# Ledger of designs, part 14: designed miniproteins, single chains, continued (5)

Each design is a single chain, and the fold is of that chain. pLDDT is the mean over its residues in the fold that is shown.

## One batch from the design tools (miniprotein)

Design m16458
Fold by ESMFold2-Fast:
Structure m16458 (fold): chain A 99 residues (1-99)
Amino acid sequence: KPTRSEIIRGFTNGLKATLEKSANDPSSSEEQKKIFQELRAAIDQIEADSIANNWSFDQFVDQVVAAFREILISFGYSEAVANAYGQSLKEFANRFFPK
């Protein structure tokens, strides 16, 4: 019986570990490393906001997806690429808190 906070923490830790691995990959460009750093910072802020605003896990995931879309678009990625990344995040999140 994991708590909502434990589920959110598990999800954020998993995402941050994936982003850190990608940032440390020597094949990643300096621009890609900056993207991974901004995505990681967004996760930290959204996790704090989820606690302050008592968001559900679904609301938390929607905010992470929105922030990641905005970051990717700001670096010149298309809406299609940003949307595909957002769908992958939602699929990943559904494995932590399936209905």
Scores: mean pLDDT 77

Design m16459
Fold by ESMFold2-Fast:
Structure m16459 (fold): chain A 68 residues (1-68)
Amino acid sequence: SLVDALSERFGIPKSKLRGRTVLEALQMIAEEYGKSVNDFLATLSEVFGRPVTIADVLTALRDTLLDS
């Protein structure tokens, strides 16, 4: 799952990721935890099995829940 993948890659507690949208997770990871946006996009690309860009996060994936 996205929650598991992001928790493992960034060392963020799963409780902080559950119920968040993709955009909310990007903002939290970048702003609160100071982590790489490129690593976030790489993690999404691995989980979805396709390239994920910043434009995807701001549009098509914006409101997608990490635990859905």
Scores: mean pLDDT 84

Design m16460
Fold by ESMFold2-Fast:
Structure m16460 (fold): chain A 87 residues (1-87)
Amino acid sequence: MKEREERIRKLREEAEKARQEAEKNLELLREHNELSNRYYELFLQGDKKALDESMDHGVLAVSHASASTSNRLLARKYEREAKELEE
């Protein structure tokens, strides 16, 4: 049935978008963790201002980690729904 095939296609497209968004957030998590660590090292070397920068990047890393997890779960949900329709 054309309607069922179209729904399966849409669910697969949504799953792919969610996977891409999860990957993007995983990359941003890595970048902000790297910056947080570098600013913390500067703080330990005597740059008191670097602590605020380290903390700000740490908060952004946590936000991107959450977004990556949420999008990974959404991708699994859409894939499951598509597979159930393919029976």
Scores: mean pLDDT 88

Design m16461
Fold by ESMFold2-Fast:
Structure m16461 (fold): chain A 59 residues (1-59)
Amino acid sequence: SIEEIKKKIEKYWLENRDTSTILELLNFAAELLGLKKVKEDDTSEEINKRKKEIEEKLK
């Protein structure tokens, strides 16, 4: 369910704080929500924008 996905995402964000792990987490969530994945060459602004979109979708 969407609530289960949200809980897993929140836990992973809490536990994984380095940039590489955050990218993997964002791509995992993007795949589950049907959103575009972020690339390693994307700016931090694009990464933050994707994170916000995922958080909004999980509400």
Scores: mean pLDDT 64

Design m16462
Fold by ESMFold2-Fast:
Structure m16462 (fold): chain A 90 residues (1-90)
Amino acid sequence: MEEAATEAVARALLPGLRALLASLPPARRAEAERLAAEARERALAAGAAPEVAEAYGLAAALGRLAADDPALAAGLRELAERAERVAAEL
């Protein structure tokens, strides 16, 4: 159940995370993609499923950039609320 719940949350978040990434200016998007790839690679090495690793990588990268970006922080907060709703329904 834990693995299925994690994959379901990841799958629900991926479109929103990808949309936030795509909304960034080219230079910030390139930085986010690099940070996301590094975090995804670490998650995969730890045994995470590919969709979970991608969602984790994007969330970690965007979260790091959100420290100095209130609009990005707001978008991530909305996705976190969605993740909690998906988890609560499982």
Scores: mean pLDDT 80

Design m16463
Fold by ESMFold2-Fast:
Structure m16463 (fold): chain A 91 residues (1-91)
Amino acid sequence: MSLEEKFEILEESEDKKKFVIKVLEETTAGDVKELVSKKSGISADILEVYRINEDGSLERLKDDDVLKPGDIVVVSVYHPGEIDVLESAVK
């Protein structure tokens, strides 16, 4: 299946830890994570997906959240849900 044909990579960070992706076909945030994992070599488990709203705000998505054609998402290696664990380890 042509999972990669459902997406267009608009931007890639220099360290390959952040991607901006345009959705071309109806899919899920989990499918976007798998695409980025394949292209970056980074495990999908440590990737976060955010939808870019028309006002420029970011909305965190779960793997089962549905994306429609024309949606723009940011995929990043950081995991905001782990902040409490990181905070405890650093302090």
Scores: mean pLDDT 70

Design m16464
Fold by ESMFold2-Fast:
Structure m16464 (fold): chain A 81 residues (1-81)
Amino acid sequence: DQAALDARIERLEKLVEETIKEAEKLKAQGKTEEAILLCEEVLGLLEIERAVCRLMGEEEAAARLDELIDRVEAFIKELKA
């Protein structure tokens, strides 16, 4: 069901946006390690979802998840700087 897959990817996109926003708040409070942990937890979820999409041959959905993973990884790198 393409509509269900699209809805799930949209929910993951929102999760990434909210996670980055919350991690920025934690960083502003001096809780950088908590911010990194929060982002790493979401990264793990995205990697599992990407693996499932690849196994099912959902290449476009997997590519969208690659974009989300890259965004979270880049933000974790920024938090560690």
Scores: mean pLDDT 88

Design m16465
Fold by ESMFold2-Fast:
Structure m16465 (fold): chain A 94 residues (1-94)
Amino acid sequence: EELVEQALKMAREAIEEARKNLEKGDPVGALRNAATALQYARLLLKFGHKDEAREIAREVVELLRELIQKYKDDPVIVSEAQALLAEAERLLAE
């Protein structure tokens, strides 16, 4: 389906942008793009595309764990990343 292909593409692009944000030292941008990727994963799950949704959620989990490790001394960034990590883990459990 064209909509599913677009959602997957947008999720992957958001993950790529989040990784670029981490490389550039922009944790806020990384969090925003990780949240965007999870929104597309949720949309994929809603339309019955569980495997694709879980694939995106796993990539987001890895990215968020890297972000927490890199910014461990920033309580705001860690708190926001942990909230998104819990959301991604919920998607993986569905």
Scores: mean pLDDT 86

Design m16466
Fold by ESMFold2-Fast:
Structure m16466 (fold): chain A 71 residues (1-71)
Amino acid sequence: DKKVLGAHMESLRKRIEEIVEQIKETEEEMRKGLNVDAKATKSAGEQRLAELRAEMQKAANEIAELIDKLH
C-alpha cells in the first residue's frame, strides 16, 4: 500500500537525519579525543564513522527501492 510505503520512507529520512547527527557527534568526540591516547579508542572512532556512513547508505538505498515500488 502506497500510504504504508510513504510512512516507511519518512521513517528512513528521519533515520538519516539521526545518523548525520551521530556522525557530527562522533567527529567532535574524535577531535576532543586528543585527550585520549588509546589505540583502541582511535580505531573505535574510525570504525564508528564507517558503520554510521554504511547505515546512512543502507537507508538511502531502501528509500530508492521504495520509490521503485511506488512507481
Scores: mean pLDDT 74

Design m16467
Fold by ESMFold2-Fast:
Structure m16467 (fold): chain A 81 residues (1-81)
Amino acid sequence: SMAEESKEIAEKALKMIEEDLKVLEEMRERGEISEELAEKIKKLLEELRERVERLAAEGATPEDFLELVGETQERLAELLA
């Protein structure tokens, strides 16, 4: 069902966000990224986490999750430019 597919997508997304936050902190500790940029990316990932959890609670479709991920990737690319 779409609900089961959406749940699986949400769970996978949340796990990836947790891993990305860990990688970001390791990069910051190694001086590979500025503290200011790391904070901006961390905030973006935390916003993504909240929005994924909200979409999952609201019974969103797989397409809604893909749109959210795409929007977040575009915002991240702008921060890195």
Scores: mean pLDDT 83

Design m16468
Fold by ESMFold2-Fast:
Structure m16468 (fold): chain A 86 residues (1-86)
Amino acid sequence: MEERERIAKRAISLAKEAGDVALQKILEIDPDNPEALLQVAETAYKLGRLDEALELFRYALDVSRKNNDPELEKRAEALIAEVEAA
């Protein structure tokens, strides 16, 4: 579970850097929240942190699949494809 803890800490740090206190608190309570993970990954992408964005999008995709959430799964897949094309 060290990998998940590392990813969650990075997501929280990115939310702090973006000034998104609400997103930060959501991730502190539920580090596996796929919607929150997608939002912080989009923030990383906008900041030009492509590797961090890809890691967070892939983690959000994995969690969305485990939670049987096809809408979030599709969103994560589309965003991963966009970042990989950049």
Scores: mean pLDDT 79

Design m16469
Fold by ESMFold2-Fast:
Structure m16469 (fold): chain A 89 residues (1-89)
Amino acid sequence: ASAEEYRAKGEEYEALGLAAYAAGDLETAVRHFELAARYYKLAAELGDKEALEKAASAYRGLSTVLRQLGREEEAERAEREAEEFLKKY
């Protein structure tokens, strides 16, 4: 798939994650933010520089929801992944 296709998938899952979060469905929000981060990372690996910021944003969203669920260790991991990903690219 192309960087554009992966970016579009990332944006789709980010929107779904935000909607789930607004509805109080935190577990669904976690799943959608994980998918958003994954697709943005794939787009960035294919040269979409704007997807770098979107991937970091998705990891921060994931971390926020994980903290609200009391999943602190996983939240810290998501934050580290965002930081290391931006350093890598």
Scores: mean pLDDT 86

Design m16470
Fold by ESMFold2-Fast:
Structure m16470 (fold): chain A 83 residues (1-83)
Amino acid sequence: LIQKAQEAYRAGDLDEAARYYELQSERLLKEAEENPDLSDELRFQAEILREDSDLLRQGDVKSASERAPSDTAAALRMVADRI
């Protein structure tokens, strides 16, 4: 899903990129329901992705890239720099 979000962003489709972030957030929330021991961490990561999705829908790509997980943040920053 992150790879599809990055591809959509490179194509200039911020709404599609946000949609893939939302789908990944929903996946993490489902995993949190199934894994109570990891629930807090998975829910926290899901919230970050949801906020990143909201920022992408608003066109605030720089804020979204800075808030993503470290490896994803670096990848999104590189994509943003190419625009």
Scores: mean pLDDT 66

Design m16471
Fold by ESMFold2-Fast:
Structure m16471 (fold): chain A 83 residues (1-83)
Amino acid sequence: MKVSKSELASKLAALGILLVAEDMEGAREVFLEIEKMIDENPDHAKDPDIIKAYKVFREEARKNGDEELAELLDRTLKKMESA
């Protein structure tokens, strides 16, 4: 089923808010939902806005000391950039 760009944008905004609030438990939960949406819609993996958002989220996760989440974001970024 095609996930809407609006639905994905809403989840990306939620992840950004949780990362700024340093709610790492909530951030990881929303991140897993976004990963599933991207995996089910490979065309979104090439969207420059999504790539840009992931770069920002990776740096925020690192600032918050969550290297595990930063590594997961980096893995998806490398997959997106190679596709």
Scores: mean pLDDT 78

Design m16472
Fold by ESMFold2-Fast:
Structure m16472 (fold): chain A 89 residues (1-89)
Amino acid sequence: LARAVIEGDLEAVKEIVESVERPDEREVLEALRDAVFLLRREIARYLVEKARELGFDEAEIRRALEEARAAAEGLFDERGVELVDELLA
């Protein structure tokens, strides 16, 4: 999963997540933070929607996004901050 996010390969991300009966919540949320950090907008959007579809705790999803936002702020990455604000809307 992490490799597909780093490469920006949305189709590979979908194949990996959908090939398993129950994706690991920690792995998916870590991939979401990486997608935000790397500005992989379509992958980040897909992972947020998929996490909700899989019944992950909304508080955990929001925490992962808030952590990604804080990291983006620390790096003065305005586009990363904007992406998180879009995903939280």
Scores: mean pLDDT 77

Design m16473
Fold by ESMFold2-Fast:
Structure m16473 (fold): chain A 75 residues (1-75)
Amino acid sequence: SSEERIKKELEEEKERLKEKLEKGDESAQPKLKAVEKALKGEIDEETQKYVNEKVAEELIRIGDEIDRELERKRR
C-alpha cells in the first residue's frame, strides 16, 4: 500500500533528521518540522498522499545533500 510506504519513508527520514540535529546540524530542523507536519496533517486523504509523496522525495534528496556537506566539513 502506498500510504504505508510513504509513512515508512517519512518516519525513516524523520529519524535521520533527528540524528543530524543531535550531531549539531541546525539545517535539519526546518526539514524535520516539515516531515512532522506531513505525518500529522489533517487534510483529505488524496491531498495528504500527494503531499507525503512529494515531501518524502524532496527530504530524502535534502538528507543526502546534508550528509555530503557534513562529511566535507568533518575534520
Scores: mean pLDDT 66

Design m16474
Fold by ESMFold2-Fast:
Structure m16474 (fold): chain A 60 residues (1-60)
Amino acid sequence: SAAEEAAQRALEAFADMPAEQRVAFARRQYDAALADPNASEERRRNTRAILEAIEREAAA
């Protein structure tokens, strides 16, 4: 899915960033998408998928 592709690209793009900073960044992006009444559902799904993928990798 587009969300899975976005999550994989984010993991690759931020691989060199410290895990805590990656999680914080992804959380801020998702929170911003939720707070924006004009955000698309695709943006909300993609930012959620990215956050979940980054959190899973950080926990592993």
Scores: mean pLDDT 81

Design m16475
Fold by ESMFold2-Fast:
Structure m16475 (fold): chain A 78 residues (1-78)
Amino acid sequence: GMTLLQRTRAAIDLILEKNDKPLSEEEILKRLHEEFGLTDVTLEQVKEAIDALVKEGRIKKIKDPKDPNKTYYKLVKE
């Protein structure tokens, strides 16, 4: 079957597809736990999966327009 990392990446993709607003790493982790039952996934594993998806061009890193120190993520599809 799928590895935990593969399941985490797929779930992040679905979370971002369902949400019109960019999401933080912490919000993504919360949704992985609550919506997908991936309660064993840690914030570090979310960061790893996000980094891979950004490098693959699947998701985009976005700064908060009101606070450039805050970072959010969304799917690369306009």
Scores: mean pLDDT 81

Design m16476
Fold by ESMFold2-Fast:
Structure m16476 (fold): chain A 63 residues (1-63)
Amino acid sequence: SARHEALNAEILALTRQIMEKLGFSPSEIDARLASLERTLAGQSLEVREKMLAILQEQLAMLG
């Protein structure tokens, strides 16, 4: 659904930003995001929303 796709895009974008701030290489980031996208395909809307909330908190703490 459009909501699932929107949450996936936001989760992937925040994960990329966090990994970049933590100093991961572009190749490590790309590999992790590809794996995460596959994992997200099987998850409920509620699980994705909870993951997004945690990622938002982590990004905020990193500045």
Scores: mean pLDDT 88

Design m16477
Fold by ESMFold2-Fast:
Structure m16477 (fold): chain A 95 residues (1-95)
Amino acid sequence: SSDNVQVMRQGVQQIDDITSSAMSTLQQNVSNLDVLNDTISQISQLTSDAQDQIVTYGQTLDPDDMQTQVNQINSDLDGQLQQVVQDGIQQDQQV
């Protein structure tokens, strides 16, 4: 829906900020190239899935529900990326 465009844009920008933060933490803490590449692939997939959910909901939801869904999607993504980065750091420490 066109009414959701502003909420969608803000949601996607927040995904970019969350993803950039996760990538920065990963790159500073992981030195093993295989672990780094595997973790980047997981981050990219989760980020892409979150963006796709925002677009899908933006086409189907009422504007009042859209902000709630964007907040939930971005909160879930932030938690998932924090876990994926921590798993990558732990794997790097074992090699």
Scores: mean pLDDT 86

Design m16478
Fold by ESMFold2-Fast:
Structure m16478 (fold): chain A 76 residues (1-76)
Amino acid sequence: HDEAVALGQRAAELHRQAVEAENKGDFKTAAELYREASELYRRAADVFEANGHTDVAASFRATAEELEKKADELEK
C-alpha cells in the first residue's frame, strides 16, 4: 500500500501547513489546505481499506471529517 502511505504523508504535511496558515490569520489559505488534506486523507483511507487496514482507514476518515468541518467553519 505504498500509494496510501504517500497520500497519508502528503495529507499530514498539508494539515501542518493549514494549521500554520490559520495561526497567522490567513483563514482562506488555511481552509483551502484543510480541504486538500481532507481529500488526501479520504483517498488514503480508501486504499488502506481496500488492503485490509480497516482501523487505519477509519482513523484517516475521522481526521478527514474533522478537517472538512474546520475548513467550512473558517469560511463562514
Scores: mean pLDDT 84

Design m16479
Fold by ESMFold2-Fast:
Structure m16479 (fold): chain A 91 residues (1-91)
Amino acid sequence: HMMAERRRAEELLEEFLERVKKAKTLEEYDEIVAEFAAGLATLPAPMAEWLHERAVREGSRILIEKLKKEGIEEEKLKEMEEELEKALAKA
């Protein structure tokens, strides 16, 4: 039984990360997050916490990279990075 739950957890993570990468709208993203949260509720607490931590870490990384490529906040992010580099150079 525990092996089946582990496989389900791995499948949930893989599906979540793949769908986050493909999502084009905030509505799609909200749906993906809701479905993933429902999946987490079916897992034992230790496995759910491990999966949640990994999903947040890897999902956030994918989302940030995707937003940069799609131009959402890309110009603002570049401006902030430039200002930080100038501040560090003058310090």
Scores: mean pLDDT 67

Design m16480
Fold by ESMFold2-Fast:
Structure m16480 (fold): chain A 80 residues (1-80)
Amino acid sequence: SPAEELARLRAWVEEKVKEARENIDDIPFLEKLYDEIRAEVDRFEARYGDDPEAQLELASIGAYELGLATMLVMKRKEEA
């Protein structure tokens, strides 16, 4: 079901965010993780974005993506 697939997406993204936290100084690794998360979230938004329950869950998951994007911007500024 969409709810089960979204629950799996959330668990996967949360695991990826934990990996990012453990590798906070590895910018290439963080960029790869961000690209993977973004691609997967975009795929789910394309499939389920018209479902109100899915929209709420995707918005919540999107907060993790935004957090990682913000972290990457900060890290890139430190390297510049």
Scores: mean pLDDT 80

Design m16481
Fold by ESMFold2-Fast:
Structure m16481 (fold): chain A 65 residues (1-65)
Amino acid sequence: SMKDAQEKTLAELERGKEQMLKAREELEATQDVSDPRVQLLIDLYQIAADSSELLAERIRKRLAE
């Protein structure tokens, strides 16, 4: 059903967000954060996580209706 598809997509988005945030945390823990290249990667992982959350919030609102 459409709801089952939305629930599956929500779970995938949540998992993707967790993976991006974990990658960012590992990067911050293991790399030189004063390096502009490292800063760019941190920013990219954060943007990816934020984008997944925006989509997840949209799905959650639809499922709550």
Scores: mean pLDDT 87

Design m16482
Fold by ESMFold2-Fast:
Structure m16482 (fold): chain A 66 residues (1-66)
Amino acid sequence: GKLTEEVIEALEQGDFKKAKEIVLEAVKEGRVTVVDLQAIFKSLAEKGLEKEGLVIVSEGLTVLLK
């Protein structure tokens, strides 16, 4: 989806901070579920961005599970 594409683009540009902010803001706004975070991680892992994906999803889950 559009969110996943924006995260991938930010990471491909080397902007890890922007990639995290995109996901965390979407979680805070109630636009992202656990299933959405799993889908984002899968897409990132398929592009070789598994380590970045693990950090982003872990931080997203921490915010979501408050």
Scores: mean pLDDT 83

Design m16483
Fold by ESMFold2-Fast:
Structure m16483 (fold): chain A 66 residues (1-66)
Amino acid sequence: DKETARGIVNVAVRLAKEGKIDLAIRAVQAAEDMGLLSPESAQKVIEALKAGDAETARKIAEEDLA
C-alpha cells in the first residue's frame, strides 16, 4: 500500500543521510520490485539519492504516492 511505500522511502532517506547511499538505493529498488513504487518514481528517487539530495528524493516519492 502507499503507506508501506512511504515507510520504505523514509528508511531510504535516513540511510542516505547517514552516507549509506548504496543501502538507500537498494531499499528503493526493493519497493519497486514489490510493486509499491512505479519504475518511473523509483528511478527519480534513486537519481536524487545518487545526487546526494535526500530531501528531494523524499518529496518525489511523496508526490508520486499522493
Scores: mean pLDDT 79

Design m16484
Fold by ESMFold2-Fast:
Structure m16484 (fold): chain A 91 residues (1-91)
Amino acid sequence: MEVARQVGLTLRLLGLLIQLELTKNPTVEEVKELLEEALELVKEAKEEGILSEETARLALELAELALKRFPESEEVKELAEELKRVAEEGL
């Protein structure tokens, strides 16, 4: 069961990353919502003891992509840096 949950969380994070990569003109609000969902997923994985290196790497990639899209948005920076901090615990 834990393996199935871990795979599900990894696939959901991958889906969020792909969604952001394919969105040509995302709004700050859309990126913030993606980061908030990713942060909840990573925190849940950590609490359940199933935060894999793969999940952590995807979360880091999502955070870095968000920062590239909105490098001057404080809201995006705060969420991306928190996501990076939690993800680093899975590395």
Scores: mean pLDDT 81

Design m16485
Fold by ESMFold2-Fast:
Structure m16485 (fold): chain A 71 residues (1-71)
Amino acid sequence: SAKVEELAEKMYQSAVDILEKQGAKLSEEEKEEIRKLSYKAAEAYLKGDFKTADEYVQKILEIIKRAIEKA
């Protein structure tokens, strides 16, 4: 769905923006994981499954936190 892809891209870009502002760098594996989690979160959110969406968002935030702590 185009709407899922648009929301997922926005979520991914928000994560990248936070990391860039903090001077943190992501590995290619971490980038791929955030992209996958963003898609899953967007799909769950648009389906109205807010609990599952929140669980995926929390996983994204954990990756961001670890990347910032390594910066």
Scores: mean pLDDT 85

Design m16486
Fold by ESMFold2-Fast:
Structure m16486 (fold): chain A 69 residues (1-69)
Amino acid sequence: GKEAVKEGLLAALSEEEKARLLEAVRSDPEEAQRILTRASLGLSEEQRKALSTLSPEEALALGEEVARA
């Protein structure tokens, strides 16, 4: 579920990407979606399947939580 996706995104995102994602979630949701989509390519098949169960809003909220970690 969400927890597995959060751990996968934490591993897939660099510190630089986390900083960009945090700014983008607040100011440019399209850029935030691009960052999350790119990071999802680094996820396992199981983690990508879990991510696909999230709404776009839930995915962005999870991305913000990961960026703040």
Scores: mean pLDDT 77

Design m16487
Fold by ESMFold2-Fast:
Structure m16487 (fold): chain A 63 residues (1-63)
Amino acid sequence: SDLDQVIDIVMQNSRYKSNSEISQLIAERLGISTSTARQILNLLLQGKLEEAQRVLDEALRKQ
């Protein structure tokens, strides 16, 4: 799923990149805004997977 791609980006980059840099990578990979990517990242860090998926699906509507 697209959320699995987001999780992979976080897992691969959390050791050496800031949350801002990770949000930019997510935005670039998925074609979404940096603000939306940051919201998704914050939800994932809070363990709110269902809310993160909802925000991502809304941003990717018709993709």
Scores: mean pLDDT 82

Design m16488
Fold by ESMFold2-Fast:
Structure m16488 (fold): chain A 64 residues (1-64)
Amino acid sequence: SAEAEALLAEGDRLIREGKEILKSGGDVLKGTGLILRGIGLRIDAGLLYAKQGEDPAPYMAAPK
């Protein structure tokens, strides 16, 4: 669904931003917090897809 796709896209953005902060030697608390928030959004997307009778597996996987 459009809602699940939006949650997945936002989650991926937050995880990517958090990883870049950690990779650059920046604020560890901020970077880690963004990654955890992004993971939560991906889980929400997967749960929304499961509720709609679709396979949530692609939305529950860690980003590459």
Scores: mean pLDDT 76

Design m16489
Fold by ESMFold2-Fast:
Formats: sequence, structure tokens, C-alpha cells
Structure m16489 (fold): chain A 65 residues (1-65)
Amino acid sequence: SNSEEAERNAEGARRGAEAGDGAAGRSKGYQAMLLGKNPELGKLAGEAAEAGDGERAERYARQAS
């Protein structure tokens, strides 16, 4: 379901950022954006993940979904 995908995207964004893999976190943020709920928040999730901020990356990715 879209809800389960949203949770996976949020968790992926957080883990990617915390592991020092901002690119992986950014990809999960982009996937959250593609769910069509709020593309601006999805973009912010990707940017936060790339900056290594897992907490903000997760929050934005979850809200984008």
C-alpha cells in the first residue's frame, strides 16, 4: 500500500543519512515525492538526507507521503 511505501521511504531516508550515504537517503526522499502527496516535502527530505540529517530526512519523507 502507499502507506507502507511511505514508511519504507521515511525509514530509508533516515538510515541512508545516518550511514553517511546521503545519496541513498536522497533517493528515498525522491520516491516519497513520487507518491504525489507533497513533492516539496519529498525534495526537502532528500536534501536533509544528503546533508546527513537523518531526523529531518525521516520527518520530511514521512510527511511527503
Scores: mean pLDDT 73

Design m16490
Fold by ESMFold2-Fast:
Structure m16490 (fold): chain A 104 residues (1-104)
Amino acid sequence: SELQRRVSRASAASVRVAGATGLLLINKDKLSPETVEAGERAVEALSEAAVEVIRKVDSPEADEYIDAVERAADELERAIESGDLKEMERALERARELAERLRR
């Protein structure tokens, strides 16, 4: 069913967010304190967005919301791997904007 497909996708997106959290922890010693702080805030915002996607799994926009969380998680993972503070701040801003948009 459509609902089962969306629940599966939303669950996979949530697992992806958990993966980004693990990646941040593994790389914490290679990042500046400022980059770690931005990353921890980005993970928090992205986790909130993932929860909101699960709440909206039956909405017409569910696939778009899931895609947005997956893109935000990918951007966060790339920022963690780069170690660049500016890339991490961009990932944080995207995660926050997404969480705020999904709460509407």
Scores: mean pLDDT 86

Design m16491
Fold by ESMFold2-Fast:
Structure m16491 (fold): chain A 94 residues (1-94)
Amino acid sequence: SIQEKIDEMIEELEEAYKRGVKEALELLAKRSEELAKELEDSDKKLAKRARLLAEAARRAVENGATEEAMEAAVEEMLPEAEKAYKELEEEEKK
């Protein structure tokens, strides 16, 4: 189940965060990319969102692996993510 994989990823991220922000961000990037690959053929909207999340996490690691770097990466990518999600939703309504 996709939900079971998401729940497992959240638990792993919470544990990694207790060890350090960098470890949590590196795990987030890896797990989000893996999730995107699994969703590619079954849920294109979630696959796209997972890829964008993985990219944000990688950018945060490259910019010092801090919570502030992650917030900045998410804010920079949020408008693109919202547009991509709306376009996929409108296409499904056809």
Scores: mean pLDDT 75

Design m16492
Fold by ESMFold2-Fast:
Structure m16492 (fold): chain A 75 residues (1-75)
Amino acid sequence: SDVEALAKKLMEKLGLDKKKAEEIAKDILASPRELSREEFEEIGKKYGVDAEKLRETYIEFEVDKGMELIKRGVE
């Protein structure tokens, strides 16, 4: 699950507990499009977490997902 994968990365990178990480992951992934910086700031404010760190963690999550797809096509 994308929610579980992003929540795990949030726990590892930001030291968040599982429940809080899952709530944040759900809010980020609820949008059918990528969130703007302002939308990350609103989520950061809602959960008391640094918006820049949330955005950076989400970018790493998307990069990891893209790398997994690339690995399947390359030998």
Scores: mean pLDDT 78

Design m16493
Fold by ESMFold2-Fast:
Structure m16493 (fold): chain A 86 residues (1-86)
Amino acid sequence: MSPELAARLKEALRPIYEELRRRVTEAVAAGASEEEILRLAIEAGRRVIAALEALAAEHPDDAELARMLEKAREELREAEERLKKT
């Protein structure tokens, strides 16, 4: 992808990861279960996918962005399956 698109992606994802890190830190300090922490990760993953989908809609020819979106969707599916086994 272009450096400009990469910068936009980084800016879009930064607050999502910062919020996840804060919420996970708070949850761990409060004695949260693995299931609760996994639910926080799934919520963040959905937000990441939404941001990637928005950028992919504007840049449908960017193969790297399409690959990142597919990988994010795969990782979300794996996390959701892990939650079902809890």
Scores: mean pLDDT 84

